# Designs tried in a protein design run: designed miniproteins, single chains, continued (4). Part 53

Each design is a single chain, and the fold is of that chain. pLDDT is the mean over its residues in the fold that is shown.

## One batch from the design tools (miniprotein)

Design m13825
Fold by ESMFold2-Fast:
Structure m13825 (fold): chain A 89 residues (1-89)
Amino acid sequence: SAKKKEEEQKKELEKNLEELTEEWLKWIEEKIEELKDNPEELKEWLEKLIKKIEEAKERLEKTEKDEELKEILLKNLEKVEEYLKKLLE
């Protein structure tokens, strides 16, 4: 049924997004420790992640279906983006 496919897609996307978010946060922490005295290199790496998030948000915004899932994904991406931007401040 269509509902089962939607639930499966939502679970897969949520899981993939959580894994990606955890990987990004872990790598950010590792880079902060590695480059704590070299903030310019950290900034470049963070800016690269921000660009990836912006691209993902653009793809989501082009999606006309599954408004609830879209909202969840955008909120999670925005949280990561906000975290990254705060690190750049």
Scores: mean pLDDT 73

Design m13826
Fold by ESMFold2-Fast:
Structure m13826 (fold): chain A 81 residues (1-81)
Amino acid sequence: RLEEYKRRIREMEADPEATEERYRNPTEEERRELRLLRALRESGWNLEVAERAAELEIKIEEKEISDEEARKLLEELKKEA
């Protein structure tokens, strides 16, 4: 599945204007995908770290965890990347 995400990111980078227009009104599923793709790039293409980072962003947004705890967990993930 990592190869599929790499291909998706290349397509988005090839046409940033079309990507911005496509995701102007993203669905919840599309927003989750975008978070995962962003986390994947930031993690140096480490799928496990990217998935955990994306999950933490969702928990922060839904306020399931405190901002302080979320920051600590994100710092630990960056150390693993």
Scores: mean pLDDT 69

Design m13827
Fold by ESMFold2-Fast:
Structure m13827 (fold): chain A 102 residues (1-102)
Amino acid sequence: SAFEKKVAELDKFFSSLGEEVEIPNIPELLKLKEKLISLGLSEKAANKITMLFYVRAGGDLKSKVLLSGLSKPYTIEEIANLDDEELLKVLEGLKTDLLNGE
């Protein structure tokens, strides 16, 4: 499907971003990792994405992240609770920001 193709493209992109990263044992980060894996992403990509959101939130789980092309900012917990289509849009926004050096 077009959705599966887009997930595979995102997986390839985020998996290419340097070395493997570990996520801390924080429930909100673990929940986001599990949601990303359930979407079809590899553990390497899911860990990288989770840590990128955590860094963008300044290490504060109550802080909201605003990404390119999104209508509103989201906390990490809100991102983990999005439906698959909206989560895909959030991941495309993260990729766009990284490509633009943001």
Scores: mean pLDDT 85

Design m13828
Fold by ESMFold2-Fast:
Structure m13828 (fold): chain A 95 residues (1-95)
Amino acid sequence: GAMAALRDAQEIAELDREYEEFEEKAKTSSPVARLDIYLEFLKWLKERLPTASPAVQARLEERIEKIKKEIDELMKGLPPDVQAEYRKRLEEIEK
């Protein structure tokens, strides 16, 4: 109904605001610190999925995919041993 649509819109707006604040924080960090920030936010987004409405789930999944792409790009610039450690952390979050 209309009230559910309004709630979804408000939750999406709050998610987008937190995402923007997160991105701003990440931009001022070193590549390794930025990876730590992205992994923490990815975990937060995934923990919200089971309780979200379909509309909010769609926005969460969109943000998850964007964060995964950013993580992949950042890892390409790092030494192989560091990449291996972050891949393990990503796998644990993906469970």
Scores: mean pLDDT 81

Design m13829
Fold by ESMFold2-Fast:
Structure m13829 (fold): chain A 95 residues (1-95)
Amino acid sequence: MDEIIKKAEEELDKLIKKLEEELQQLVAEAQADPSRREELLEQARLLLTKFQVEINDIMEKLREYVDDDTVQKINQKVQIRVAKITQKFQEKLDA
């Protein structure tokens, strides 16, 4: 049980890190060429949508092995981390 939760949290950490790196790349591209800002914002929206699908898939898989309360707590932690990353992304684009 704990092993399954640990592996899921490791997968989630990798996905969150990848999201942050990809969003940072989009910020750098927008700062280098402001004319692409609208295009890069659309790419960021698609990236976030894809990320939420991947998170939901991991959460559904976890529900097969752990209780709903545990899955909900893990999801809440992930969503808090994503919200912080998204806020930093918006702040850097607005700067």
Scores: mean pLDDT 83

Design m13830
Fold by ESMFold2-Fast:
Structure m13830 (fold): chain A 104 residues (1-104)
Amino acid sequence: DWQQYFQLGRDYLLQGDYQQAIQYFQQSLDIGGPNNWQSYHNLGNAYYLLGDYQSAIYYYDLALSVNPDNYGSWLNLSLAYSRLGDDDLAQQYRDRSTQLRQRR
């Protein structure tokens, strides 16, 4: 199932093997289908850790299109925009993450 490949992706992510993590998260997504926001979120994380902030943003946006209440994806989107120098967008998305975490 998709959860098996998702867990393998997470294991490789924790080992610092970001390329292998991407491959397993992609396999998780191929099986789990387009509503698999967890795989999108972790693809974003892997690309962020590789320094590919544009790809990270792309995958965080996909995760949020499925699960817009995921405050972690909003926070990481904020961090990626901060890395690109888009401080206004970074602050906006950080505020959204905080708002969701506070359950207002």
Scores: mean pLDDT 88

Design m13831
Fold by ESMFold2-Fast:
Structure m13831 (fold): chain A 84 residues (1-84)
Amino acid sequence: SETLKEILLELAELTEAVANGDDKKAEEEYKRLTELYTAYASSLGFDPEKAKKALDQVYETIKAMSPEEQRRAAEEARAAAEAL
């Protein structure tokens, strides 16, 4: 799915911004990811509000990771997107 590829690439960009300490870019990427992910969830019949809450938890988890873990997570998300 092209949409799933875009979601994974946005997740990678968000995680890289967090790892780099770029708070402004992280907030901008998170807003884009939220819009894309909630729209995708809605298209599949899922509740967009629940999807947003799940994504908020993912974002908090990313912020709690070490920079090394964040870099690895971003690389994995990018590789997953490229494999689609």
Scores: mean pLDDT 88

Design m13832
Fold by ESMFold2-Fast:
Structure m13832 (fold): chain A 69 residues (1-69)
Amino acid sequence: ISDPEATARSTFALARDALLAQGVPPDQAERQARRLTADTLRLIGKIDAEAGREDDAKANFALAEKLEA
């Protein structure tokens, strides 16, 4: 069972930390991590939709949209 919020938190933290380790400034790292997390959630949402997990797909797509707002 997917947990969109837990997935988003883990993905964002890993992406942000990786970008910071590469020397990306904190403000830019946060923006890039948000975009990468949104892209990841959309990919998971597509997989959920194809597997018939409609509620999980909706939650992943909605969270991705909020991250890019």
Scores: mean pLDDT 82

Design m13833
Fold by ESMFold2-Fast:
Structure m13833 (fold): chain A 71 residues (1-71)
Amino acid sequence: SMDQTRRQLQTLVDLLRRVLAENPDMPQDLRDRLEEIRRQAERLLADPNVTREQVNQVILEGTDVLLEISA
């Protein structure tokens, strides 16, 4: 449902904000990439026509960068 899709997107935004706040010493390139993904996710949250495909793409991009931080 769109309600679940928007909830997933909000959860991603909240997670990205927390990771950025809790990791002040992360490499600047990773920080910039996470901040860009957070901005994209926030833009999609403001879009009344957001699709599951757009949300899935942003989640995939965020997950890829988060995996680089955890490695």
Scores: mean pLDDT 83

Design m13834
Fold by ESMFold2-Fast:
Structure m13834 (fold): chain A 88 residues (1-88)
Amino acid sequence: GRAARLAEAEATYKQIVEERKKLGVSDEEIEKLDEVNRFIAEQLRLVGDLVEAEINLKKAKENGDQETVERYEKEIAELRKRIDELMA
């Protein structure tokens, strides 16, 4: 189903996000892409933000930072909703 495809895309995107961070490409630099590529770049950015938020959530849980946990849980829910809408 779509959820399984999204999970596979997230696995691929983890590699892309790591490569993007290695290249030092910022969100501001992605915004400079032409409009044809901007939509694709937004999808990449959302999945990248999701992966980063999930990593930060795990660290916050390990550190017992309840306020940060609640913040990232909300952010992850919003990002997943946006990604689901784009992948529909």
Scores: mean pLDDT 70

Design m13835
Fold by ESMFold2-Fast:
Structure m13835 (fold): chain A 81 residues (1-81)
Amino acid sequence: MTDEQIERDIQISLMRMQLSVSKIAARVAAKKGNKELEALSRQLAETAREAIRALEAGDDAKYAALDAQIKALLAQENALK
């Protein structure tokens, strides 16, 4: 219903923000020649895209798994900085 739709829309907006940040991070890493950081940032962008699709499809279980993967990838990316 409406409250559930609003919460899903917020989650989608946050994932779109993550996708944008990860795309920018990948370009910056590529320009600096950091191939490992570029690869991780590209993987973050792909995982965020999958998470958006899962949210749009209402697949809560798939979204939860992808959200956990994003958190793990963010920890790896932060360790390389």
Scores: mean pLDDT 83

Design m13836
Fold by ESMFold2-Fast:
Structure m13836 (fold): chain A 102 residues (1-102)
Amino acid sequence: MEDLEKAAKRKLTPEEIDRIADELVAQFERAVETGEPVELDFSKLTVDALRRAVERLRGRVSPEEQARIDAKLAAMDGSPEDALGVLGEAFAAYRRERERRQ
């Protein structure tokens, strides 16, 4: 989906981006805790919100995983597909960290 076009048109506030990212992270936390699959509403996801969610997840993983996520964030081309890929990697790292502690 070209959520970038909607985001550019709406000029989402930092607060709106934070809310979307917080909701997404909460879904990931619930998925890890319950084993239920994550359901993503791509119509609400923007590259900025996906990036913000990655930043929140990276803060909860090992320094080695943080370095990998940071490298991927720096290499992002700004596409929604690339942002989703980085988010998937960050979520996988977060899941591994939680499994190691549980």
Scores: mean pLDDT 72

Design m13837
Fold by ESMFold2-Fast:
Structure m13837 (fold): chain A 58 residues (1-58)
Amino acid sequence: AAADARAARLEATLRAGVENAIKHGSYEVALDIARAAAEGPAADVGRELLEKVQEMLS
């Protein structure tokens, strides 16, 4: 469905943003993106990304 396609695109964009920040060594920016996502319409994806970034920092 169109809504599912939009959700998938948003997820891909958020994951790409976090991955790009990590690639540049900007872990604080990656955490900020994940935190903002967790408080927005893609909260489940944001929380998943936040947990993954925190695991990478551990």
Scores: mean pLDDT 78

Design m13838
Fold by ESMFold2-Fast:
Structure m13838 (fold): chain A 89 residues (1-89)
Amino acid sequence: MVTGEGKLTSIPELGLTLLDAVLDNGAVLAGVLETPLSPEQLKSLVGKTIEVTVVGPNGVRIPVKLTVTSVSGNVADVKVEASEEAVAA
């Protein structure tokens, strides 16, 4: 597992939650969550770790663990854990 830090941005009007993360190995992990999270759900997840699937721009599905550290409005700061193989694909 490779670790990193990023942000989740919830856009409930579009039914989207965007992930933008940089991993400790230098990889960028960006995409949409397969299951969107509302700002209210993000606030309830502060201090908790969740398992999600991120869908990249090319449709690649990447399973990740996210720990929500803080939420401000519709944006959450997260710690990310991903497989090195999944991120390299």
Scores: mean pLDDT 81

Design m13839
Fold by ESMFold2-Fast:
Structure m13839 (fold): chain A 88 residues (1-88)
Amino acid sequence: MVKELILEASKEIPLETVIHSVWVAVQKVLGPEAAEELEERLLKEKTIEEAAEVAQEFLESLPPEKQKKFLEILKEELEYAIEIHKKS
């Protein structure tokens, strides 16, 4: 599900913006330490498909309750990023 959200958002916003939205969502759900670790991994990926795969694997490592919270926050962050990009 997170892979689908990222791939859909990538049609509207650049890879760097998608990575930032994922980072913000992780920070809000798990805190800054987890967000920093994941950001370093995501920034090494050169394609949206590779970044989406890393984010999906991260989601699948979480318990179901945190998966739901992460998906809700990520969707909100991606929708916000798309809106800002369209106004720029």
Scores: mean pLDDT 77

Design m13840
Fold by ESMFold2-Fast:
Structure m13840 (fold): chain A 66 residues (1-66)
Amino acid sequence: SVADVLFEVVASAPSVEAAAIILRAYLAQVPAEQRDAILEEMRRRAETADPETREKVLAAIERAQE
């Protein structure tokens, strides 16, 4: 899914700031109705990730929404 690809891209980014920039740029190109669903799926995926990856993804989501 799109959320799967975005999760892996965000998790692989060199920093939370870089991850947030990538995520924000992608979300800007999708309809608002789809943004919440994508973010919710990414948060659900973070729940089963290792703590380091989970913290990074959740921080990137928070920063991207600023």
Scores: mean pLDDT 83

Design m13841
Fold by ESMFold2-Fast:
Structure m13841 (fold): chain A 65 residues (1-65)
Amino acid sequence: SELERRRELERRRRELAREVALKLEEVAVGFAEHILANPERYSEAGLASARALLAQAAANRAALA
């Protein structure tokens, strides 16, 4: 069935997009934690961006709980 095939492709695309997003978030969180652990090496704007990224990641995790 054409509808069944489209539904399967959409499901696989969503699963792949979710997996990619989770991997990117893990990498970004690790980098943000590294920035905040070495504040003397980064600009105020960089530190603010790292804090904002960690706050967003925490909010995303809380929304899944």
Scores: mean pLDDT 83

Design m13842
Fold by ESMFold2-Fast:
Structure m13842 (fold): chain A 75 residues (1-75)
Amino acid sequence: VETTTQQIVDLIRAGRTDAAYDLLLGLSPEELEEVARLLKSRLDTLSPLEQYALDGVLQRVQDDKGLPPLDIPLP
């Protein structure tokens, strides 16, 4: 999950939101929750635009999987 979290961050920074979506969509609910926890700890390393892009991807994954909102406080 640590490697997956880093891949998501790298993809968001590269503007590859569709690739980030595909990676997150392929995760189990437990893996997605762990990745969300790790992403929360790295939010301060992202620009406001990158945080916005990440939020959009996470919302899309949650909608498509029917999952509740992830506990990630974004500004």
Scores: mean pLDDT 72

Design m13843
Fold by ESMFold2-Fast:
Structure m13843 (fold): chain A 88 residues (1-88)
Amino acid sequence: SAAATIAAAQATLAKAQPVLDFVLKIHYEGPLDVSEEEAKEYEAKLKELLGPDYDDLSVEEYLEKQLTVPQALIEAAQAALAAVAAAL
């Protein structure tokens, strides 16, 4: 069970962390020179993280959820890893 929890948390971090890092660079670090390929990959990853509601989001909801959803997933994954570490 611990190994399965670790694997699931690591998979979530691998999916969510790059999206969060990209959003943070765009919104807080300043101007970013992004290729069309990188932008396309970013949108594909973000769509996967936001799930079936992605295409129905307002601009305001999209801007909020591109930060809040990856943050929530990362926080949940880190909490799961911390709980396993504390139990071991």
Scores: mean pLDDT 72

Design m13844
Fold by ESMFold2-Fast:
Structure m13844 (fold): chain A 63 residues (1-63)
Amino acid sequence: SEKELKEATEIAKKLAEQLAEKLKAAGYDSVTITKVGDDEYEVTAVKGDEVKVTRFSARDLLK
């Protein structure tokens, strides 16, 4: 339902925010959260030559 998708999208956003805070605390030079779809968030973290990309999707949370 639309309500379940909305709730899962809010959880996906919170997971992205939690990961971003952990990566900032770990000393990454740049950490960015991007909304890449209606129900998906991407966390991009850069430290020197290291780039980490993690995605959180509401659809994956509803599986």
Scores: mean pLDDT 82

Design m13845
Fold by ESMFold2-Fast:
Structure m13845 (fold): chain A 80 residues (1-80)
Amino acid sequence: MEPPLIEDMSPEEAIEYLKELAERLLAELARHPDLLSAADVHAFLDGLVEQLSEILDEETLKKVREIAEEAKKRAEEIAA
């Protein structure tokens, strides 16, 4: 499916999209650690946060970064 248009996302939609993407990436990492690495999860999350930083206010961006950092930490724990 084509990804949603990020520039039209509300702060709430952006947060939910990040959470959904993070959970899917973490589930795939746990299911197929030979095909997806923690570094891949980090790269996807960092890329999304960078795109969201162009449209979100500073307060929402802090929440988005916190969610991404927690997901990145979970990816490292799953990969260990």
Scores: mean pLDDT 77

Design m13846
Fold by ESMFold2-Fast:
Structure m13846 (fold): chain A 90 residues (1-90)
Amino acid sequence: SVSQDVLEFLQQEKEIEELEKRAKTEPGTQADLDKAQALLQKNQEKKKTLVELSKKDGETPTSKYLIEKLDKQIERLQQIIELLKKKLEE
């Protein structure tokens, strides 16, 4: 549901913010890399589902907003993953 999708987005936003902070301020860990990769996969699948629903049922302002926000989370997660990979290779 849309309400569940918004709540999940807000929870993931907090998790991504914590990962981003740790990736910048702490030594890299495999656990943080694994978590960032899992969140990336989850967000890519969720975006795919929302895009398919938008094609089938019509685009709404809410679905468009959520897709745009998921794209921003995906971009941030990709940056976190790259940073963590570099730290773990050092």
Scores: mean pLDDT 83

Design m13847
Fold by ESMFold2-Fast:
Structure m13847 (fold): chain A 58 residues (1-58)
Amino acid sequence: GKVTVTNTSDSNITLPDGTVLQPGESGEVSVATAEATFGSVERFKAMLERVSGAEVEV
């Protein structure tokens, strides 16, 4: 499975796999990468939405 991240901020967002999303860009992160970095997909979503100004679809 994958999660889709959309950068809704005015700044670049770096994903856990090293992918950089520019403002308005979307990218996919594997569930395994999200879990390895943040412990869970739910936590990954919450952190990116709250801290980075992204929108995350699981």
Scores: mean pLDDT 80

Design m13848
Fold by ESMFold2-Fast:
Structure m13848 (fold): chain A 64 residues (1-64)
Amino acid sequence: SEIAKKLGVSEAAVRTALAFREGLGMPLNPSEEEIEEVAEKTGFSPSLVRELFELAARAAEVEA
């Protein structure tokens, strides 16, 4: 998709990031505390959770 090309990632990565953020009902710009709580809940690293939220935010921005 256009979004994946603009962000330099795969379409699967964009879909995963958007589904991840939507499923959690989290704000666009979560705090470090919220990122840590999500990491604990999901078993992902805080760095990965941060990247997923940032990717979802960029995908939403590019789509607009």
Scores: mean pLDDT 69

Design m13849
Fold by ESMFold2-Fast:
Order: C-alpha cells, then structure tokens, then sequence
Structure m13849 (fold): chain A 62 residues (1-62)
C-alpha cells in the first residue's frame, strides 16, 4: 500500500541517520524516494519526517 511504502521509506531514512550517513545522502535518498509517492498527503508526511531528521542531524553535527 502507499502507506506501507511511506513507512519503509521513513524507516530507511531513520536507519541511515543511525548509521551516520551524511545529511546530503539522507536528503538525496529521501527526496528521490518521496518523489515516487503519488499520494500528496503521504508525500507531505514523509517530507516532514525527512525535514525533522535533517534538522536533528544538523544540530548534532555542530
């Protein structure tokens, strides 16, 4: 389902963050994967997750 796809994308983004992937790698992955989500509401939810993870990671890299 589209929701299962979003959950899989979100989990991979979180895993990338825990693995210490760069903000650029996480952003590129998230933007590419979210572009495949056809439901605008689910895509917006995924974008919010990506933005939150990147903000947290940038705070930790200071």
Amino acid sequence: SPRDQLVAIAREMVDMMWEGKSSEEIRAFGERQLATVTDPQLRAQGQNVLDSLLALKESEEE
Scores: mean pLDDT 81

Design m13850
Fold by ESMFold2-Fast:
Structure m13850 (fold): chain A 68 residues (1-68)
Amino acid sequence: SLSVEEQARMIGLILRAIGSVLEGDIETAARDIKALAEMLGVELPVPTSEEEALENIRKILKAGEEKA
């Protein structure tokens, strides 16, 4: 299971990634998604679009649920 500190950091990164996608900032979303994927030990492609970024965020949320 993830520590409380790791969970808090992850929540912050998820919120920033979602906000970045909503603003069309796929570069910032991609960086946050990469950090989240590394924390969860999941392999995700680098998103190049809003659709890909949202799909990666969905996979991160699912992986985070499985490790909590």
Scores: mean pLDDT 81

Design m13851
Fold by ESMFold2-Fast:
Structure m13851 (fold): chain A 75 residues (1-75)
Amino acid sequence: SMRQQADQLRQQADQLYQQGNYSRAGSYYVRAGDLYQAAGDNDTARDLYRRASDAYRQAGNITSSDGSQSRADSL
């Protein structure tokens, strides 16, 4: 299901973030957020887009950080 796939991506993103792989963590948080949003879980999607924004910022990817923050703010 979409929620099971989202949970798996979130877990992978958390692991990548803890390992300092911020760019990949950001990408996985966005993908997880997209799946939660598709499943109707906008609150969880918002939180994940915010986590993606932080991860991208730590990676020095300001464009993707701003994009993820905008997606969170639109929910």
Scores: mean pLDDT 90

Design m13852
Fold by ESMFold2-Fast:
Structure m13852 (fold): chain A 98 residues (1-98)
Amino acid sequence: MQKPKYLVHVTIYFDESEEGREALKELKKQLEAMGFRVIKETDNKLEFLAVADSLEEARRLKQQALELALSYPTTLSVTFRIEDAVSGKTFPEERVER
């Protein structure tokens, strides 16, 4: 028996404007402060990963990341997925578009 661990995957697409690039820098700092790690970065996309010790923590991190990303008007879409790292079970992928 292993303690539950959850992986929170977040992918954020933003516009390629100067405002989008500045918003991306701030969003990256804020998500890193929340415990997210950047796993891929391109000019219009950031992929983040966080580890949570409970499903409630995973859902909290997901919701906070979503609310933060959507607070920037340059955010085009946010895709997120929660995975149980012990069982390998993946919860349905959710996507929010502007």
Scores: mean pLDDT 79

Design m13853
Fold by ESMFold2-Fast:
Structure m13853 (fold): chain A 60 residues (1-60)
Amino acid sequence: SEELKKRLEELKQEIDDIEKGLNTFKKAVRKIVPKRLELNLPLADHPLVKEIYEEEKKKQ
């Protein structure tokens, strides 16, 4: 049906927008994590932040 095709197209666009937002968030966190490590500050206990923290920790 035409309605089903339109809904699938809209869903694909929503997924793409979510992926772009997630990439922007990760980029911002990657900038913050090294600065917090230098200042010996605690980081939020979020899985995405932990992943970026471990990546940056390996670089230092």
Scores: mean pLDDT 74

Design m13854
Fold by ESMFold2-Fast:
Order: sequence, then structure tokens, then C-alpha cells
Structure m13854 (fold): chain A 74 residues (1-74)
Amino acid sequence: VPSVEELAAAIAAQPGVDAATARALAELYHRNGLNVSGEEMVAVLRAQGYSEAEARRLVRLADRAIVRAVLLAS
């Protein structure tokens, strides 16, 4: 399982994602598991105060980064 730091670094490498947002997403994925559906992540992010549009955008960016981080950590 990739660490929070590895997930945060992978997400932060995406254009337009700041380090604080990348870390928040990494902590959410680490806490909820890497096999969380996009709809579940949208729901979690909305509970944290993100808008639906922002949550969906962040999930799309994070999904690609997390898949890459998981493959590198395997």
C-alpha cells in the first residue's frame, strides 16, 4: 500500500493541484482504501466541504496519480 507521502507526491504532480489539496486527497484515499469508487470519494470530499464539481475534478486528477503510485509501490 503506498504511503500518504507517496500518494500526496503523485497527486501534486498533476497540473493545478497544490500541495495541501494533494495531501488532503492522499489522506482520504489512505483512510478509505485505494479501491474506493469515484462516487464514494465525491461523497467523502463533499462531506469535507468541497463542491460536487470540485470533488469530481479532484477525483479525476487523483485517480490517475493513485493508479500510478499503486503500481510503483507494488
Scores: mean pLDDT 72

Design m13855
Fold by ESMFold2-Fast:
Structure m13855 (fold): chain A 86 residues (1-86)
Amino acid sequence: SVEEAFLAVVAELDANREAAIAEIRADPSLSEEQKEELIRLIDEIVELYRANAPVAELLELVGRLYVAMGAPEARVQEVREKLLAA
């Protein structure tokens, strides 16, 4: 299902958290403010995932992460609404 695919992506983020943060820290195209926001969102997502938080809370933060990474807000909102309705 789409929800299972979403949770698999979050699980992969948890498994590769240190590598993902290291890549963000090493990216010369990102400002320090952008790096801090992306790292904060990753940390919050992993913390909630490990606490077995509701999928809706994970979707909210992952949506914010994708917007911060440059995804269109309207597209992220459409995907989020479809996942929450399913």
Scores: mean pLDDT 77

Design m13856
Fold by ESMFold2-Fast:
Structure m13856 (fold): chain A 73 residues (1-73)
Amino acid sequence: LEDILEQARLAYINEKYNEAIKYFNQILNNPEASDNMKKTALQVIIESYEKLKEFDKAEEAKAKLKELEEKLK
């Protein structure tokens, strides 16, 4: 999991937004990922989609983030 997180961060820093989205989606689907890791993953997925001008997908990710934030309360 930590290795996937490092790869995801490196991809985002290097502006490889499609690669970053794939790694962060792996974090979202990993049962070992904490709620805070999943929240961070969704935030970066949203930003990555916005950088790619995939605004419909960014809105989908924002909806998932809102659901997760409600679950954490």
Scores: mean pLDDT 81

Design m13857
Fold by ESMFold2-Fast:
Structure m13857 (fold): chain A 95 residues (1-95)
Amino acid sequence: MPLSEDELRKQITILDQQIRVLEEEIRELEPSAPPEALELLRKAREYIEQARRYLRQAQEALRRGDIKTAEEYIQKATLYLQEASSLIERAKRIL
């Protein structure tokens, strides 16, 4: 079912909030992290940055009325945030 423009804007807001939570977790873990965990946190930051780029592209697509492209970019951002979350959880297990 095609999502409305308003629903996609809400999804972007939720994903932006998830980015903030994940960045806060990284900041809390970094001071105590051994080198192996720091490498995972660094990769998580790279995935968060990619997610931000996709959310920016989704917002631009919505501005053009391109609902399908916006949905595709939101899905990509979601996958990158899932990868970032997985890396942070792996870093926590090393700590």
Scores: mean pLDDT 88

Design m13858
Fold by ESMFold2-Fast:
Structure m13858 (fold): chain A 70 residues (1-70)
Amino acid sequence: SMFEKVKKEIEKKMDEASSKNLSKEEILKLLEEQLEKVREILKKAPESEKPKLQELINLLEDAIKKIKEA
């Protein structure tokens, strides 16, 4: 499914970030880039896929907020 592919891509990017010991700014940039990508996919996604993609957007927004406030 579209959701499964997007989720795996984000997980892969986060794993790569963890292994590279990225700065707070680099982690935020990566998360914001993934958030924009998921938002673009959501706009064009079938209605049946939108709820799961919206949950993924909410998860990314929460992660960005927590890192910015840390």
Scores: mean pLDDT 80

Design m13859
Fold by ESMFold2-Fast:
Structure m13859 (fold): chain A 94 residues (1-94)
Amino acid sequence: MPEGVFRVVVMPDSASLEELVKVAREKLEELQKEGVPTGVGVLVTREDGSLRIIGVIGPDGKYGIGLLGDGELRPLSGDPAAQQLLSEWHNSYV
């Protein structure tokens, strides 16, 4: 697997920021138990499939969450280093 590939989890529009972090951490723990040294990306989609909120958690457990609006990513919460990972991931997929 190429370096910097995130495993992606899709969440419904009803998901809270706390639920995003919880799901991302649970997926990260699953991957770490399998010996996979990668991070987890989390997407909140609208009913039409468009992205509303994105989050990332790195292999060290640091997370960043951002709001997508008007094609731009705005930081909402999390660690500054994880916000850098989120920006890098966003630029690679959106």
Scores: mean pLDDT 70

